Designed miniproteins, single chains, continued (4). Designs and how they scored, part 75

Each design is a single chain, and the fold is of that chain. pLDDT is the mean over its residues in the fold that is shown.

## One batch from the design tools (miniprotein)

Design m14599
Fold by ESMFold2-Fast:
Structure m14599 (fold): chain A 75 residues (1-75)
Amino acid sequence: MPLSPETFEKLKAIQAEMDEEIRRLIEEGASEKEILGVVIRALERMIALLERENAPQALIDEYRAELARAKELYE
């Protein structure tokens, strides 16, 4: 099922903030770990939003799998 327009816009806002922060970090020569830290924080925010809004479990599970992969790369 599609997300509500409000939930989708909030999700897009988190993605846009993440993209801008990553762009700045790359331009500043930041480490891979610093970039992964931004991705991890953004994924945690997106998962929390999806859980609050009772998004489909399959979608939440996909984001949780992405977060787990990012955390493994960070360590």
Scores: mean pLDDT 82

Design m14600
Fold by ESMFold2-Fast:
Structure m14600 (fold): chain A 68 residues (1-68)
Amino acid sequence: RLAILKELDKDYKAHLDNAEYEQLSKELKDLYHMEAVIRYKAQTGKSVADAIALIKADEQKGLAELGK
């Protein structure tokens, strides 16, 4: 879910300086997604494939809503 990705983003910013976070963010994006999938599966009990599909759909929908 988009909320899980936002949580991971904030968590990393809390552990890294802004410059360090931005420098590593592109490289770590895939890891953020993988960890979000694992957390989402743990929270919802759904399969990894379902979790990935829901995260992708939630991201697309969330981006449209954030655009306001």
Scores: mean pLDDT 55

Design m14601
Fold by ESMFold2-Fast:
Structure m14601 (fold): chain A 89 residues (1-89)
Amino acid sequence: STYNRLLSELQEMNESETKPFKQSTLNRLAQALVDAGVDSLDELERLSKAQRQRIAESAGISVGKLLKAWQNYHVKVGVEDLKVAVERV
């Protein structure tokens, strides 16, 4: 289901946080994303500012916290990809 896919993606993002979100917050985020018609977490950057604000508010967090967690996750994934490339050289 879309909910389970989004929840899995949110859990992977949450692993990158120094202060992880509670499971209840992740559950609310996954539901808010489903309600917004979002199929994957990468669509967050393509959403309007108003849509991102509504999703964050539905989960009980600020849009700034949501976007910062998303940004940190992408930076970490990029660093790990670079590390793997260096180890293969």
Scores: mean pLDDT 73

Design m14602
Fold by ESMFold2-Fast:
Structure m14602 (fold): chain A 75 residues (1-75)
Amino acid sequence: LSEETWREVEAALYEMDLAVARIVAENLKKQGKKDEALKLLTEEYKRVSDRAREIGDDELAQEAEKLAQKYEKEL
């Protein structure tokens, strides 16, 4: 794979992880499990933030960290 293609794959995987987490969280909220949904979102956004920081995507890392903090405060 070219470096450009690999970067696109990495970005897509992060987007997929967050999309899955959001879908699962929405289903948990529909079941009345709001705290469980918020905890899941907090944990997944923290993971994305850590990985983004490791690959030097500071913008994604900062955005994910802010969302993780927001969901954690709602717990």
Scores: mean pLDDT 75

Design m14603
Fold by ESMFold2-Fast:
Structure m14603 (fold): chain A 88 residues (1-88)
Amino acid sequence: SQDAIEVSAKALVERFGLSEDIAKKIVEFRYLLQNEDFEKAKEKFSPKEIEDIIKALERIREALEKQGSHPAVIEEIDEVIEKLKELK
């Protein structure tokens, strides 16, 4: 739901200092991945928006790695980045 996306996006803004726009796009992309709707993701995001999301996720990955986050969490982010790269 839209409310669930907004709550999740706000958490990313507060934790990682992302813009609300980028945070919402990350949450929406994760939702589409969970529903295996890759064609809709291609239609929803421009190549430039995909690049901006990848850069934001790479910064999140670096922050989590520096914080000593579990390798499984880093691997989940890497999988999302790889799926985004497939959409280019």
Scores: mean pLDDT 78

Design m14604
Fold by ESMFold2-Fast:
Structure m14604 (fold): chain A 98 residues (1-98)
Amino acid sequence: GEIEELVEELRKAALELIKKALAGDIEGAEKALEKMKEIVKKLKEVGAPPEIIKKAEEIVRAGEELIEAVKKKAPVETLIGLALRIIGLVLDLERLVK
């Protein structure tokens, strides 16, 4: 359904954010983050359950944290840990729509 399609788009945008952030492409990561925020707005507009919206917002916040860590030149171990957190949140979100 529409919610499942939006969750798949959010997954793809989150993976793009991770890819760009880990490559040091801050501008590319910020563009992926904006797409994620637009997807969250659409989830709210279509009346997605509160638990789905909350998890999607947690994914956006984790993406913002990864970009900020890259800007601060955090150690690679920190960047990997933040990327894995985003992946874990995405997997949790996918379980909520199945």
Scores: mean pLDDT 91

Design m14605
Fold by ESMFold2-Fast:
Structure m14605 (fold): chain A 80 residues (1-80)
Amino acid sequence: SKGEELLEVVERLANTVLAALEVLSPEQARELTEEALKELEKAREMIEKLSADDPELKEKLLKKIEELEAKIKAKAEEQI
């Protein structure tokens, strides 16, 4: 599905963000984290629209977005 394809792209980009957070300054890490969370919110809205006719798939994909948000937030907090 297009929702699953979008999630695959989002997961790949989130992994790049997580790797970048390990090498960035605290200020850069904060800015990247804020930007990444905004993009995940946009991805969530797109997934809700693309999976509106499949409630089970929608729930699974949205849960994956929530897991990625949690990972990015946790990684950013490790810089403190």
Scores: mean pLDDT 83

Design m14606
Fold by ESMFold2-Fast:
Structure m14606 (fold): chain A 77 residues (1-77)
Amino acid sequence: AMASITDADSVVRALKLLAEAKPTDFSDEVIDAAMVVIGLATALAAGEKLPQEVIDRLLASDDPLAREWAERARKAQ
């Protein structure tokens, strides 16, 4: 099932999976993770507010991509 952008663990897992994926990796898990990130980007572009828990979890991540998305979400608020 597609991960929810309102579930902090699902978003963090999706970003980590995409960061670790090879350019030729089109497994179901990588595709699902890409759909989560597309959903996140679409929601932020539409001015939707992410739950603070999601932002906090992304900021606490050691993944630079997760931290970048958290900063974008904070600025969109």
Scores: mean pLDDT 70

Design m14607
Fold by ESMFold2-Fast:
Structure m14607 (fold): chain A 75 residues (1-75)
Amino acid sequence: MDEELRKRTAAMHLVVLEKLREAGIDSESMRRMEATIEELIAEHPEILELAEKYRPKSLEELEKEAQKWAEEYRA
């Protein structure tokens, strides 16, 4: 579960970051996330294939999924 979740979260965040940058949004937190995602992709290239499943979704849909996952792992 933990490993699968990290891969899935990284894939979704990769797509979100790409869409945000296309919209002209860039920040230090986004750069930190990109660095973490790049490290995970180096170890788990399948994250790129998972990202393709999230590309058709809108930024709003991805944001809702990210919030849902964050709440699921909250104490």
Scores: mean pLDDT 74

Design m14608
Fold by ESMFold2-Fast:
Structure m14608 (fold): chain A 65 residues (1-65)
Amino acid sequence: MLRLAQVEARIMLEAITLGKEVTIEEKGNEVTVTLAENDPEAIERMREIKKEAEELGVKLRIEVS
């Protein structure tokens, strides 16, 4: 879906900007982003994206490996 692609692109751009490694998985209308490390700043940035995703009708889950 186009809106899922927008959310995934947003996650990738922020991860690149922060210099962080992330894994992205898609299942139906849900996207899961997994951060390699427990970084509070990166987690906060992903929470901002989660709010944006919810407005687009996409569910975003944030996980830390």
Scores: mean pLDDT 80

Design m14609
Fold by ESMFold2-Fast:
Structure m14609 (fold): chain A 60 residues (1-60)
Amino acid sequence: SLAEEAAELASKVGGVDKKEALEQIEKMEPEQLLAIGEDAIENGNELGKEFGRKLIEYAK
Protein backbone atom coordinates (compact mmCIF):
# COMPACT_ATOMS: atom_id res chain seq x y z
CA SER A 1 0.00 0.00 0.00
CA LEU A 2 1.04 3.65 -0.39
CA ALA A 3 1.06 4.13 3.40
CA GLU A 4 3.38 1.14 3.86
CA GLU A 5 5.71 2.40 1.09
CA ALA A 6 5.79 5.84 2.74
CA ALA A 7 6.53 4.22 6.12
CA GLU A 8 9.43 2.23 4.61
CA LEU A 9 10.88 5.43 3.12
CA ALA A 10 10.48 7.26 6.46
CA SER A 11 12.34 4.40 8.18
CA LYS A 12 15.23 4.70 5.66
CA VAL A 13 15.41 8.52 5.72
CA GLY A 14 14.89 9.19 9.44
CA GLY A 15 15.87 5.91 11.10
CA VAL A 16 12.38 5.61 12.62
CA ASP A 17 10.67 2.28 13.24
CA LYS A 18 8.61 1.27 10.17
CA LYS A 19 5.60 0.06 12.19
CA GLU A 20 5.61 3.24 14.27
CA ALA A 21 5.80 5.39 11.11
CA LEU A 22 2.94 3.44 9.48
CA GLU A 23 0.72 3.87 12.55
CA GLN A 24 1.39 7.64 12.60
CA ILE A 25 0.67 7.99 8.86
CA GLU A 26 -2.64 6.10 9.24
CA LYS A 27 -3.70 8.39 12.14
CA MET A 28 -2.97 11.66 10.29
CA GLU A 29 -5.69 13.77 8.71
CA PRO A 30 -5.37 14.33 4.92
CA GLU A 31 -4.37 17.99 5.41
CA GLN A 32 -1.48 16.93 7.70
CA LEU A 33 -0.33 14.32 5.17
CA LEU A 34 -0.41 16.90 2.35
CA ALA A 35 1.53 19.48 4.40
CA ILE A 36 4.23 16.96 5.41
CA GLY A 37 4.43 15.57 1.86
CA GLU A 38 4.77 19.03 0.29
CA ASP A 39 7.51 19.98 2.77
CA ALA A 40 9.39 16.73 2.03
CA ILE A 41 9.22 17.35 -1.74
CA GLU A 42 10.40 20.98 -1.39
CA ASN A 43 13.17 20.46 1.19
CA GLY A 44 14.06 16.76 1.05
CA ASN A 45 16.77 14.82 -0.72
CA GLU A 46 15.92 12.14 -3.36
CA LEU A 47 14.53 9.73 -0.74
CA GLY A 48 12.66 12.54 1.05
CA LYS A 49 10.99 13.58 -2.22
CA GLU A 50 9.88 9.97 -2.87
CA PHE A 51 8.47 9.83 0.67
CA GLY A 52 6.57 13.09 0.07
CA ARG A 53 5.09 11.86 -3.22
CA LYS A 54 3.86 8.60 -1.63
CA LEU A 55 2.36 10.51 1.30
CA ILE A 56 0.43 12.88 -1.00
CA GLU A 57 -0.88 9.97 -3.10
CA TYR A 58 -2.08 8.21 0.07
CA ALA A 59 -3.88 11.39 1.24
CA LYS A 60 -6.20 11.53 -1.81
Scores: mean pLDDT 82

Design m14610
Fold by ESMFold2-Fast:
Structure m14610 (fold): chain A 89 residues (1-89)
Amino acid sequence: MEQEKAERDALIDQLVEEFYKELKEIRDKNLSLTPEQKAKYDKELEKFYNELREQLRLFAERNGVTVEQLKALLEAKSPEERQKLLSSL
């Protein structure tokens, strides 16, 4: 029971952390943008989310969570907020 939940929560946390690292890399790469570069950055972010949308959907379905919950975990501003959200799953 608790072990299975802990394993699932660890997998969700790993996935969220991988997406967070990738998103942070895109953001860091695109600091100090010109307006033209900002347009390319916005398209890159949209492509990132669109490309991973199906992966997020399948992962959410497999683990009994919603895509919205996974996005909330990914965009959590603090480790404390992230753990609180994860604990509610």
Scores: mean pLDDT 67

Design m14611
Fold by ESMFold2-Fast:
Structure m14611 (fold): chain A 117 residues (1-117)
Amino acid sequence: SELVELLAKEGIEVDPESLKTFADVSRVLKKFLEARGIDVEKLKEILETLTRLMKDPSAEELPKEKQDEIRELLSSLTPLQEILELIFELNPELRKEFTELVEKEGPFGAMLRILEA
């Protein structure tokens, strides 16, 4: 499995057959983020902020320092999207549920929901 090989490079062992719920996905994503030295709680805070900004155009202007912090943390989302895509190939029902979350909460809100599961 490409997912197993990718995660093994980061020292993470996963059973693809165990990935049935967003809680299972959340556990794997958190381990991946921790292995890369990313603060999960800080990432959740940034995702919440971005979700709020997408709903309120008047809140679009952030201080430059905050924009730079967000940009740095958003660079971690590309590897997360790659892992999610591999998980969704193993379980298409999770892809459907994620698509419904994106439609309801936006892309950052959907990621936050998974990380909170």
Scores: mean pLDDT 76

Design m14612
Fold by ESMFold2-Fast:
Structure m14612 (fold): chain A 81 residues (1-81)
Amino acid sequence: DRDELYEEGIKEFEALPSKTAAERKQLEVAKLVREEGLPEEEAFLKVYFPDMSLEEWRSLSDEEKRELLAKLYAELEAEDA
């Protein structure tokens, strides 16, 4: 059962004694996929780019996506500083 294995993975990850901002956001994505049945891509956008639609994300070039992800990771790194 895919959902059962994924649920076990989430529980194991939640048991970690320390979590970075990036780890907390990844857990939020995983929970949205499991609880709301969202595709992983849609869950990712809702957590990391809530003002962006799936259609907008898919219309972006690889370069534009890379730039947005770089900015996101820099902001998450600053939050953990």
Scores: mean pLDDT 70

Design m14613
Fold by ESMFold2-Fast:
Structure m14613 (fold): chain A 67 residues (1-67)
Amino acid sequence: MEKYLEDGSGYLTDEEIDKLIEDYLKRNPAARGVVSREELKAGIRAFNEDGDGRITKEELEKLKIVP
């Protein structure tokens, strides 16, 4: 985590998105039986229209994935 962090721009990397999904599913065990990790990740990435595979703080807030 020393090499790459959010620099205040609010963007998340693919690694951070993966961690968010894992944490979300860990906090919401019921969701694991209804939606797959891949579906959640695809949804998050599709919401990011920058074309660089990043998600902004605003998009993340709308999704309510991060506690």
Scores: mean pLDDT 57

Design m14614
Fold by ESMFold2-Fast:
Structure m14614 (fold): chain A 95 residues (1-95)
Amino acid sequence: SLLEQFRELVKKAAEYAKKYLETQDEEYGKKAVEYIKKAAEIAKKLPREEQEKLAEEARKKFKENPDTEEGYEGGAALSALSLVYYEENKEKYLA
C-alpha cells in the first residue's frame, strides 16, 4: 500500500540521517534527503486526512523520544510532509 511505502521510505531516511549525525559522512546525508524526497512523492498520493494523521503521529514520536529510532522516523516523516505542503502551496505565493 502507499502508506506502507511511505513508512518504509521514512524508516530508511531516518536510518541514514542517524548515520550522518554519528559519522558526519555527507553520503549518508545525501541518502537521507533522497529518501525524504521519495517519501514526499508517495505522500502526495495520499488523501489530506491521511497526511494530517501521519503528521500528528510523526510530531508525537519526535517530541516524546527525539534521540531514538522513533524520534528520527518522526523527524523524517515531518520533513517529507513539509515538502508536500510547500509544493502544493508554492504557486499561491509565487504566481
Scores: mean pLDDT 81

Design m14615
Fold by ESMFold2-Fast:
Structure m14615 (fold): chain A 73 residues (1-73)
Amino acid sequence: SDVRAKNALLAELDAFRAQVDEIVAQMRQQELEVFGTGSAKEWLDFAIAAGDKIAALARNMAERQRQVDSELG
């Protein structure tokens, strides 16, 4: 099994998640500055949900990696 390649992929996904979290934080700040714009809030809520889905994918891959490592002993 290619443990190094899997760990590299997980690290890249974690870095990607951190970048997504930063973008979400910036979008929340912009939403506060344009307070009262319903369309902007709907878009922001969608973007946050998308970030959560990416984070869930990364966690699922990390769990698969742990299962493989546990099975190998």
Scores: mean pLDDT 68

Design m14616
Fold by ESMFold2-Fast:
Structure m14616 (fold): chain A 69 residues (1-69)
Amino acid sequence: MKDLEKIAEELRKFLSTIPDLSDEDIEKIAEMAKKGATADEIGEYAAKVAGEETGARVKQRYESLKKKV
């Protein structure tokens, strides 16, 4: 529970560095992470709104954050 909130916060910081993502999209992805969404689900959403390359990068970052926290 608390770890998921920490992961979502770190992910939000990373997403804020991506110019192709709006604040609304960043918040939606962060909420998905707080709810324990899979890396595939988060990657698919990011790919849908910002393209496949961004989706792959967001997925990889989320997986790394889940491992670290």
Scores: mean pLDDT 80

Design m14617
Fold by ESMFold2-Fast:
Structure m14617 (fold): chain A 86 residues (1-86)
Amino acid sequence: DELERLRALFIGTLQGVAARAEMLGHEEVAKLAEKAIQLARDGKNLDEAVEYARKILEMAKKIDPSVQRLAEGALEALEKARELAK
C-alpha cells in the first residue's frame, strides 16, 4: 500500500530529524519532530502534520544541511500521503 509506505517513510525521516537535532543541541526542534510523528502516526491529523513539517524544515535550514535534507524528505512524503488520503 503506497499510503502505508509513505507513512513509514515520513515517520522514519522525522525520527531522523529528531535524533540529529538532539545530537546537535537543538532539543526544541527534536520535540517538534516528535509531535509531528505523533500527529501523523494516528493518521487523523495529516494536514496538521504537514504544517508541523513545514515549520520543522524552516528551523532545520538554520541548523545544517543533513537535518534539512531529512526534513525535506519528511515534508514531501507527508504531502503525498495527505493527497492520497483524500
Scores: mean pLDDT 83

Design m14618
Fold by ESMFold2-Fast:
Structure m14618 (fold): chain A 90 residues (1-90)
Amino acid sequence: KPPLLETVLTVGGLNPARATEEALRELASRFGEVKRVTLLRDLSDPSRSLGVAYVEFASAEEAKRAKENLNGAIFDGKRLRVGFANAPPP
C-alpha cells in the first residue's frame, strides 16, 4: 500500500450543500498553517462523489493535531471523518 502523506488530510462526511473551501480553511487554520484546501465536487455529474476534501498543512505536526481534533467532530450536522491522505490531492 502507498505510504500516508504526513501533511495532507482527507476530510469526509461533509454536507455538500454547506461545505465550502473557505469554511474548511477557516476551521483547519485553527490548528496550523493551511497551504491548500481542495473540495471534491463535480458540477455536471448526476452521480454524487461530494462531501470529501483535502487539506494540506505546512507541517506534519499541524496535520496530526487537526486530525485528532476534527475526526468525529460535528460540522453542519454531519460527523467528520478525518484521516491522512494516501494519495496526493488532485
Scores: mean pLDDT 70

Design m14619
Fold by ESMFold2-Fast:
Structure m14619 (fold): chain A 80 residues (1-80)
Amino acid sequence: SEIDKIKEEALKKLSKVLTPEQLAEFKRIIDELVEALKNKDLEGVKKAIQRLMELIEQSENPEEVAKIVNEFFDKIQEVL
C-alpha cells in the first residue's frame, strides 16, 4: 500500500514530462525493480536500473525526469 502510493505520486509527476509510452515503460521498470529488490535479485536490480537510466536519457527533459526518479528512490528506500 505505501509502495503503491509512492509509485502513484511518481507517475503523476512523470506524466507531465514523459510520453504515455515512456510512462508505461517506467511503470514496468519500477515494478520489476521493486520485485527484484524484495527478492534480493541483484541481476534483476542491475537490469532494471540500466533500463531506467536509458529511459531518462531518451526523455525530452532528462534533468527533470532524473529529479523525479531520485525523489521516488529516496521514498522507496525508506519502505523497502
Scores: mean pLDDT 84

Design m14620
Fold by ESMFold2-Fast:
Structure m14620 (fold): chain A 95 residues (1-95)
Amino acid sequence: SMEEEIKKFFEEILEKIKNKEPIEEIVKDLRDFMEKVPVEHLSVARELLFEFLAEVTELARELAKTDPEYAKYVLEAAQKIAEEFLKIAKEKIAE
């Protein structure tokens, strides 16, 4: 159920983005969660991240029509999440 835990985590992050939570808090939640993800599950986590990024990009595209500031926040959150994930993945692979 590690795959289910990772999927549920990204669903929770999407809800936090919809609630306009501070990006720094979302990134911290990602780091805290990813510390618990075994290196063997990094490939699955990456696949689920790509699915999450696709959903977030579609959300931003729709929001850009009516709320461009919210769309900008969503894209900035996605960028910071992707950057932090890659940083953590590199740290885990190097160890």
Scores: mean pLDDT 87

Design m14621
Fold by ESMFold2-Fast:
Structure m14621 (fold): chain A 98 residues (1-98)
Amino acid sequence: SKDEEIKKKAAELANELREAFQRAVEVGTKLNEKKDQLTPEQVKEIQELLEKAGRELELAAEYIAKARKGESEKDLELAKEHLEKAKELIEKAEELLA
């Protein structure tokens, strides 16, 4: 049924969200460890990327919750879009710390 498919997709997105959140936490930890080795401008750029990523992760979590309550495929697509944006921002932050 559509309800079971939506539940499965929501669970898969929730797992991806958890993994992306963990990556963001690891980036924040590396930033703190390398802070004395970076310019103030580099620190600010990475912080701004993490703040934007955090906001996108929160929106993804909200849409996953809405999809579970409303059984909405549209909310799952919105969750996926915000999660992909968060991953792109996290990847940029990871590159700056490499």
Scores: mean pLDDT 88

Design m14622
Fold by ESMFold2-Fast:
Structure m14622 (fold): chain A 90 residues (1-90)
Amino acid sequence: MVSEEEREEFLKKLEEIVEEIKKILEEAKAENPEYADYLDELIESIEETHKQLLEQMKKESDKEVLEHYLELAEEWLEQVRKFKEDLIKR
């Protein structure tokens, strides 16, 4: 079972990943204003997903499940970085 201190560390890591994703999307929006509406919808989706994960992780006592949520968040960050690079190459 995960301790409250360990859970708070996982929650902090998730918040840092989500903030990085939002920063990348905001930068992409500033550089590509024609995609602003689409990128705003992505940012809103990321914020909604973050809220849902935050509530689930607060109730989770399995460290392996918490590690899996962070792995999924890292995959989202990688996908967002790739998306921004693809916009530059159009």
Scores: mean pLDDT 80

Design m14623
Fold by ESMFold2-Fast:
Structure m14623 (fold): chain A 62 residues (1-62)
Amino acid sequence: SLEELQKKVDELTARYREVAAELKRAIDAGADPETIQRLRDELVELSDELMKLNEELEKAKA
C-alpha cells in the first residue's frame, strides 16, 4: 500500500509538472483566457489531490 501511494504521488507529480509547463507555454503564446483558466483549475485540482496523498503517505510512514 505504501508503494502504491508513492507511485500515485509520483504519477500525479509528473502530471502536475506537465500541466504547469503547458500553462507557461499557453501564457507565453498569448492563449485565450478560457484556456489559461482551465489549466489553472487543473493545477489546483492536482495540487489538492497531491496534498491529500502526501498526508496519507506521511501517516503510512509513521
Scores: mean pLDDT 85

Design m14624
Fold by ESMFold2-Fast:
Formats: structure tokens, sequence, C-alpha cells
Structure m14624 (fold): chain A 56 residues (1-56)
């Protein structure tokens, strides 16, 4: 396997995880403010789980 290909795959996983963590953070702030919908809370939890799996 190519080390460059592995670095590219790792970079893509990290970028995806960063996007999911950003989404989670946005929703967490809304939840603390009492303005989050149940659907948004569920999406935030899913995003957090995906990020954890990507960074494992």
Amino acid sequence: SSALEELIREGLRRAEAARDLHLYGEIERKAKAGTATPEEIERGEEAKRRAAELLA
C-alpha cells in the first residue's frame, strides 16, 4: 500500500470527523439554550458517534 494514499485517507477521515464535531457543537449550544428540537438533538448525537468512530 502507498503511504501517500494512507495519509490522504486519514486526512479525509479527520476532515469528516471535524465537520461532525462542529455540527455536534452547534446543536449542543442550542440544547443548552433550550432551542434545540428533538430531531436536532438526535442528529447531534449521531454526529458525535460518527466522529468518535472516524477517530478510533
Scores: mean pLDDT 85

Design m14625
Fold by ESMFold2-Fast:
Parts: sequence; structure tokens; C-alpha cells
Structure m14625 (fold): chain A 100 residues (1-100)
Amino acid sequence: HMEQELVNKAIGYTLRAIGLELEGVKDVELARDYVNAAYYYAQTGDEDLAIKYVEKAAEASDSPEVAELLRQLAEHFRSLGLDRTYEAAEEAAKRVEEKA
């Protein structure tokens, strides 16, 4: 039952992010929704979806706040033993920091 709740949260944040993009929003709020989607997909073990939404978060804004969110997300992935997702989040954070 817990896994279904995590999937539902991931889908909810993904739909919110898509709604913001359709409204022309491209900022820290969009990035935060993608970070939350990646967080919950990682909790379900879906590394491919987690990485996809890490990349979308990095594309949403070049703000230093987004780099910090991605660094915190990377630490979360590391705590789950998800090396591939951890590396993707660290690389995404570095790209955002270099543009900010």
C-alpha cells in the first residue's frame, strides 16, 4: 500500500509540473515540482523516471535555489543506494550552478 501512495505522489507532482509548463511557467516552482516527482519515483525504485525528472528540474530554472534542491535530492538518492540517480542529480546540480 505504501508503494501506491508514493506512485500517486510522483504522478501528482508530474501533472502539476505539466500544468505549469502549459501556463508558460518556467521557474523555481516548476523545478520544485519536478524535484518532488523525482524524489517519489526514486522511492518506488524507478531510476529511469527519477533521472528523467531530475533533468527536467535542471531545465526549468538556472536559479541557485534549484542547484541546492538538486544537491539535496542527490543526497536522498545516495541514502537509497541509487548510484546512477545520485550521479545524474549531482551532474544536473553542477550544470545549474555553472549557469546561475
Scores: mean pLDDT 84

Design m14626
Fold by ESMFold2-Fast:
Structure m14626 (fold): chain A 94 residues (1-94)
Amino acid sequence: SALEEVEKELEELEKIILEAIAALTSAGQDPTPLMDAAQAFFRAAKAALAGEASIADVEAAANRLLSVLPAEFQAPFREQVARLLAALRRLQAE
């Protein structure tokens, strides 16, 4: 189902973010900006699932998260966000 696809894409995005947080921490960098942006992104995604936010709100939150994400994680994050947005659009079309 489209809902199961959204849940799967959110799980994959969480894995990427957790790996990025671990990389920043290992490099002696502050992960707080990434953690804050990630929290805002997941809130926007959950709100969109509940019909309380637009897909555009999720995309805007994802773009903010990309701005604080280490370069090596940006491409895999963009790919998973594209999958999430496609799944959300399918769910919205139901």
Scores: mean pLDDT 88

Design m14627
Fold by ESMFold2-Fast:
Formats: C-alpha cells, sequence, structure tokens
Structure m14627 (fold): chain A 66 residues (1-66)
C-alpha cells in the first residue's frame, strides 16, 4: 500500500522533529496542511503501524512506532 502525499509529509516532518513527537496543530503548521488532513493522515499512519497515538496531560501526542 502506497502512502499518500499527506501521510508522507507528516511522517517526514515527525521524523525530523528532535523530540520525535508532535501534535496535530504543530504538524499542520510545519506541513502547510489543514488540521483535518493531518488528523486523517495521522490516524491512517497509526492504523498502518507507522505511528503510535498517546494521551499525555489531556493532549493527544503522536510518535514513531518502535
Amino acid sequence: VALSAAQLAVLNTLAKNPSGKATVAALAAKTGLSTATVTAALDALVAAGYLTKSTVNNQTIYSPAS
């Protein structure tokens, strides 16, 4: 299955983030995509096993799966 341009953009942006973690808002700002597009891409990447989704202090954080 091929990754979409949005999925590739958010994955690359997250991989280049020094902390390796990001919120939807931060990824939207860095990629230039809408928050809805970023959220859909992130959820698809989590389902595919590329990312993990966690809640820290009532904030949803996405990080690379290891």
Scores: mean pLDDT 77

Design m14628
Fold by ESMFold2-Fast:
Structure m14628 (fold): chain A 87 residues (1-87)
Amino acid sequence: MVEEAEKLIKEFEELVEEIRELLEENPEADQRLKDAAEQGEKLLEEAKKWLEEAKKNKDEEKIKKLLEGLKQAVADLKELKEELLKE
C-alpha cells in the first residue's frame, strides 16, 4: 500500500512537470487551466507530507485515504494535460 502510494506520487510529479512544460510552451492557455495546474502543485506537496506522516505513524487508514485522493488527482491532471494539448 505504501509502495503504491509512492508510485502514484511519482506519477503525480511527472504529470505536474509535463503540465508545467506545456504551459511554458503555451503562455496564452486559458487562465482556468493555469489555475488548475497551480492547484495540482499544492495538492502534490500536501500529498507528500501526508504520506510521510502516515509512514511515521503506521496509519494504514490514512494511507488508504491518500491512495483514493491520489488516484483522483492523477485522473484530474491527465484530463488537464489532454485539454492543454488540444489548445
Scores: mean pLDDT 80

Design m14629
Fold by ESMFold2-Fast:
Structure m14629 (fold): chain A 67 residues (1-67)
Amino acid sequence: KDAKIAQLEEQLKELRELLEEKEKELEKALADPSTSPLEIARLQAAVAVLKAGIDFLEEVIERLRKQ
């Protein structure tokens, strides 16, 4: 149980780091007037998917802790 929680917490840390990286990419793209709307949309989609994945893992970890 504790080993599984630790493993999921490490995965959550990796996803949070990736999200921070993608949010910085999106911020840079938004600051560049030459960036296409399609490129912005792709980065927004990537950020949304990562946030959903983080929320899912946090929910799984919380559920395991409540057992």
Scores: mean pLDDT 83

Design m14630
Fold by ESMFold2-Fast:
Structure m14630 (fold): chain A 86 residues (1-86)
Amino acid sequence: MTEEEAKEALKIELEAAAINLHEGNEIAADISIVGAVFSALQLGDLEKAKKAIEEAAKELKEKYPELAEEIEKAKERVLKALEEAA
């Protein structure tokens, strides 16, 4: 997986997690959170991964302001899981 492919996959998974949190689908959200963590880990550097997660969340909040709370919750879960996996 290239760095750009990893960043794209991260955004897709983070978006899916936020949507599933909004719908109350906790299991589907958890699956997407795990996918986001694995995508972030493909960047090979923890600080780079954290920055990519923050940038993805910022872009998603600009695109979907109505999901800002769910995007923030998904971001926090991904960051916590990433730190536990590292």
Scores: mean pLDDT 84

Design m14631
Fold by ESMFold2-Fast:
Structure m14631 (fold): chain A 95 residues (1-95)
Amino acid sequence: SMAEELKRLKELQEEGEEAVKRYKEENPNPPEIEKLQIELYELIQEALKKGIPEKVIEDILEEARRKVAENGNTEENIKKELEEIIERVKKLLKE
């Protein structure tokens, strides 16, 4: 579920850098969705450190959640929306 993936992303944000580091050490070849989730977490942390407002990130995540709810909660749709969020956050970091 995209809602579960976004909830896990929020949990990683709350648990912080140590939780992500430990996961990467324990999972050197993580599944594709988990890999994208970690990349998204790291990009969000970079965006927040660079002064991008938290509300902008939340709006992007909410739009992705809505799209998955509309198009079906499949692994392909979750992966597609995670990749789209990653590209949107990367674009914000380049501006």
Scores: mean pLDDT 75

Design m14632
Fold by ESMFold2-Fast:
Structure m14632 (fold): chain A 86 residues (1-86)
Amino acid sequence: MLPKFDPPLSEEERKLVEKVAEELEKLGVPREVGAMAARSAIQAFRAGADEETVRRAVTTLLVSQGVDPETAEEGAEIVVRAVLES
């Protein structure tokens, strides 16, 4: 199913979400939370958000899910770099 206002991720983007979730899991972030952060970053970049906006949004998301602020900042950097390198 292909909703127009929330388009599904490409195969490349799905692999990116899995890779990012795995890297964040190594930092102690639950895999489902890491995947949520990666998907949110991809959607934000698709909508034209800049790197600083996405990094801040991902950090806020991770902290709201119970991730420590320092881990959230490191995780947000990993998410932003991975999405931009794809």
Scores: mean pLDDT 79

Design m14633
Fold by ESMFold2-Fast:
Structure m14633 (fold): chain A 62 residues (1-62)
Amino acid sequence: MEVKTEILRPGKVAGIRVKTTTNKEEAEKFIEEAKADPRVLAVTLVYDPETGEYTVIAALGA
């Protein structure tokens, strides 16, 4: 399992957004969308090699 976290800005976490896909390009688009959103404080990408699933977790600020 590969986990990559990128902290974009400081703030208090008020929620999370989770998106899962088996397509790497779609996962990259989810990361780009999260980085473009000023409410997003951090983005985590989780890759599960057993299922081939990419999970993109965005931490949302208040």
Scores: mean pLDDT 82

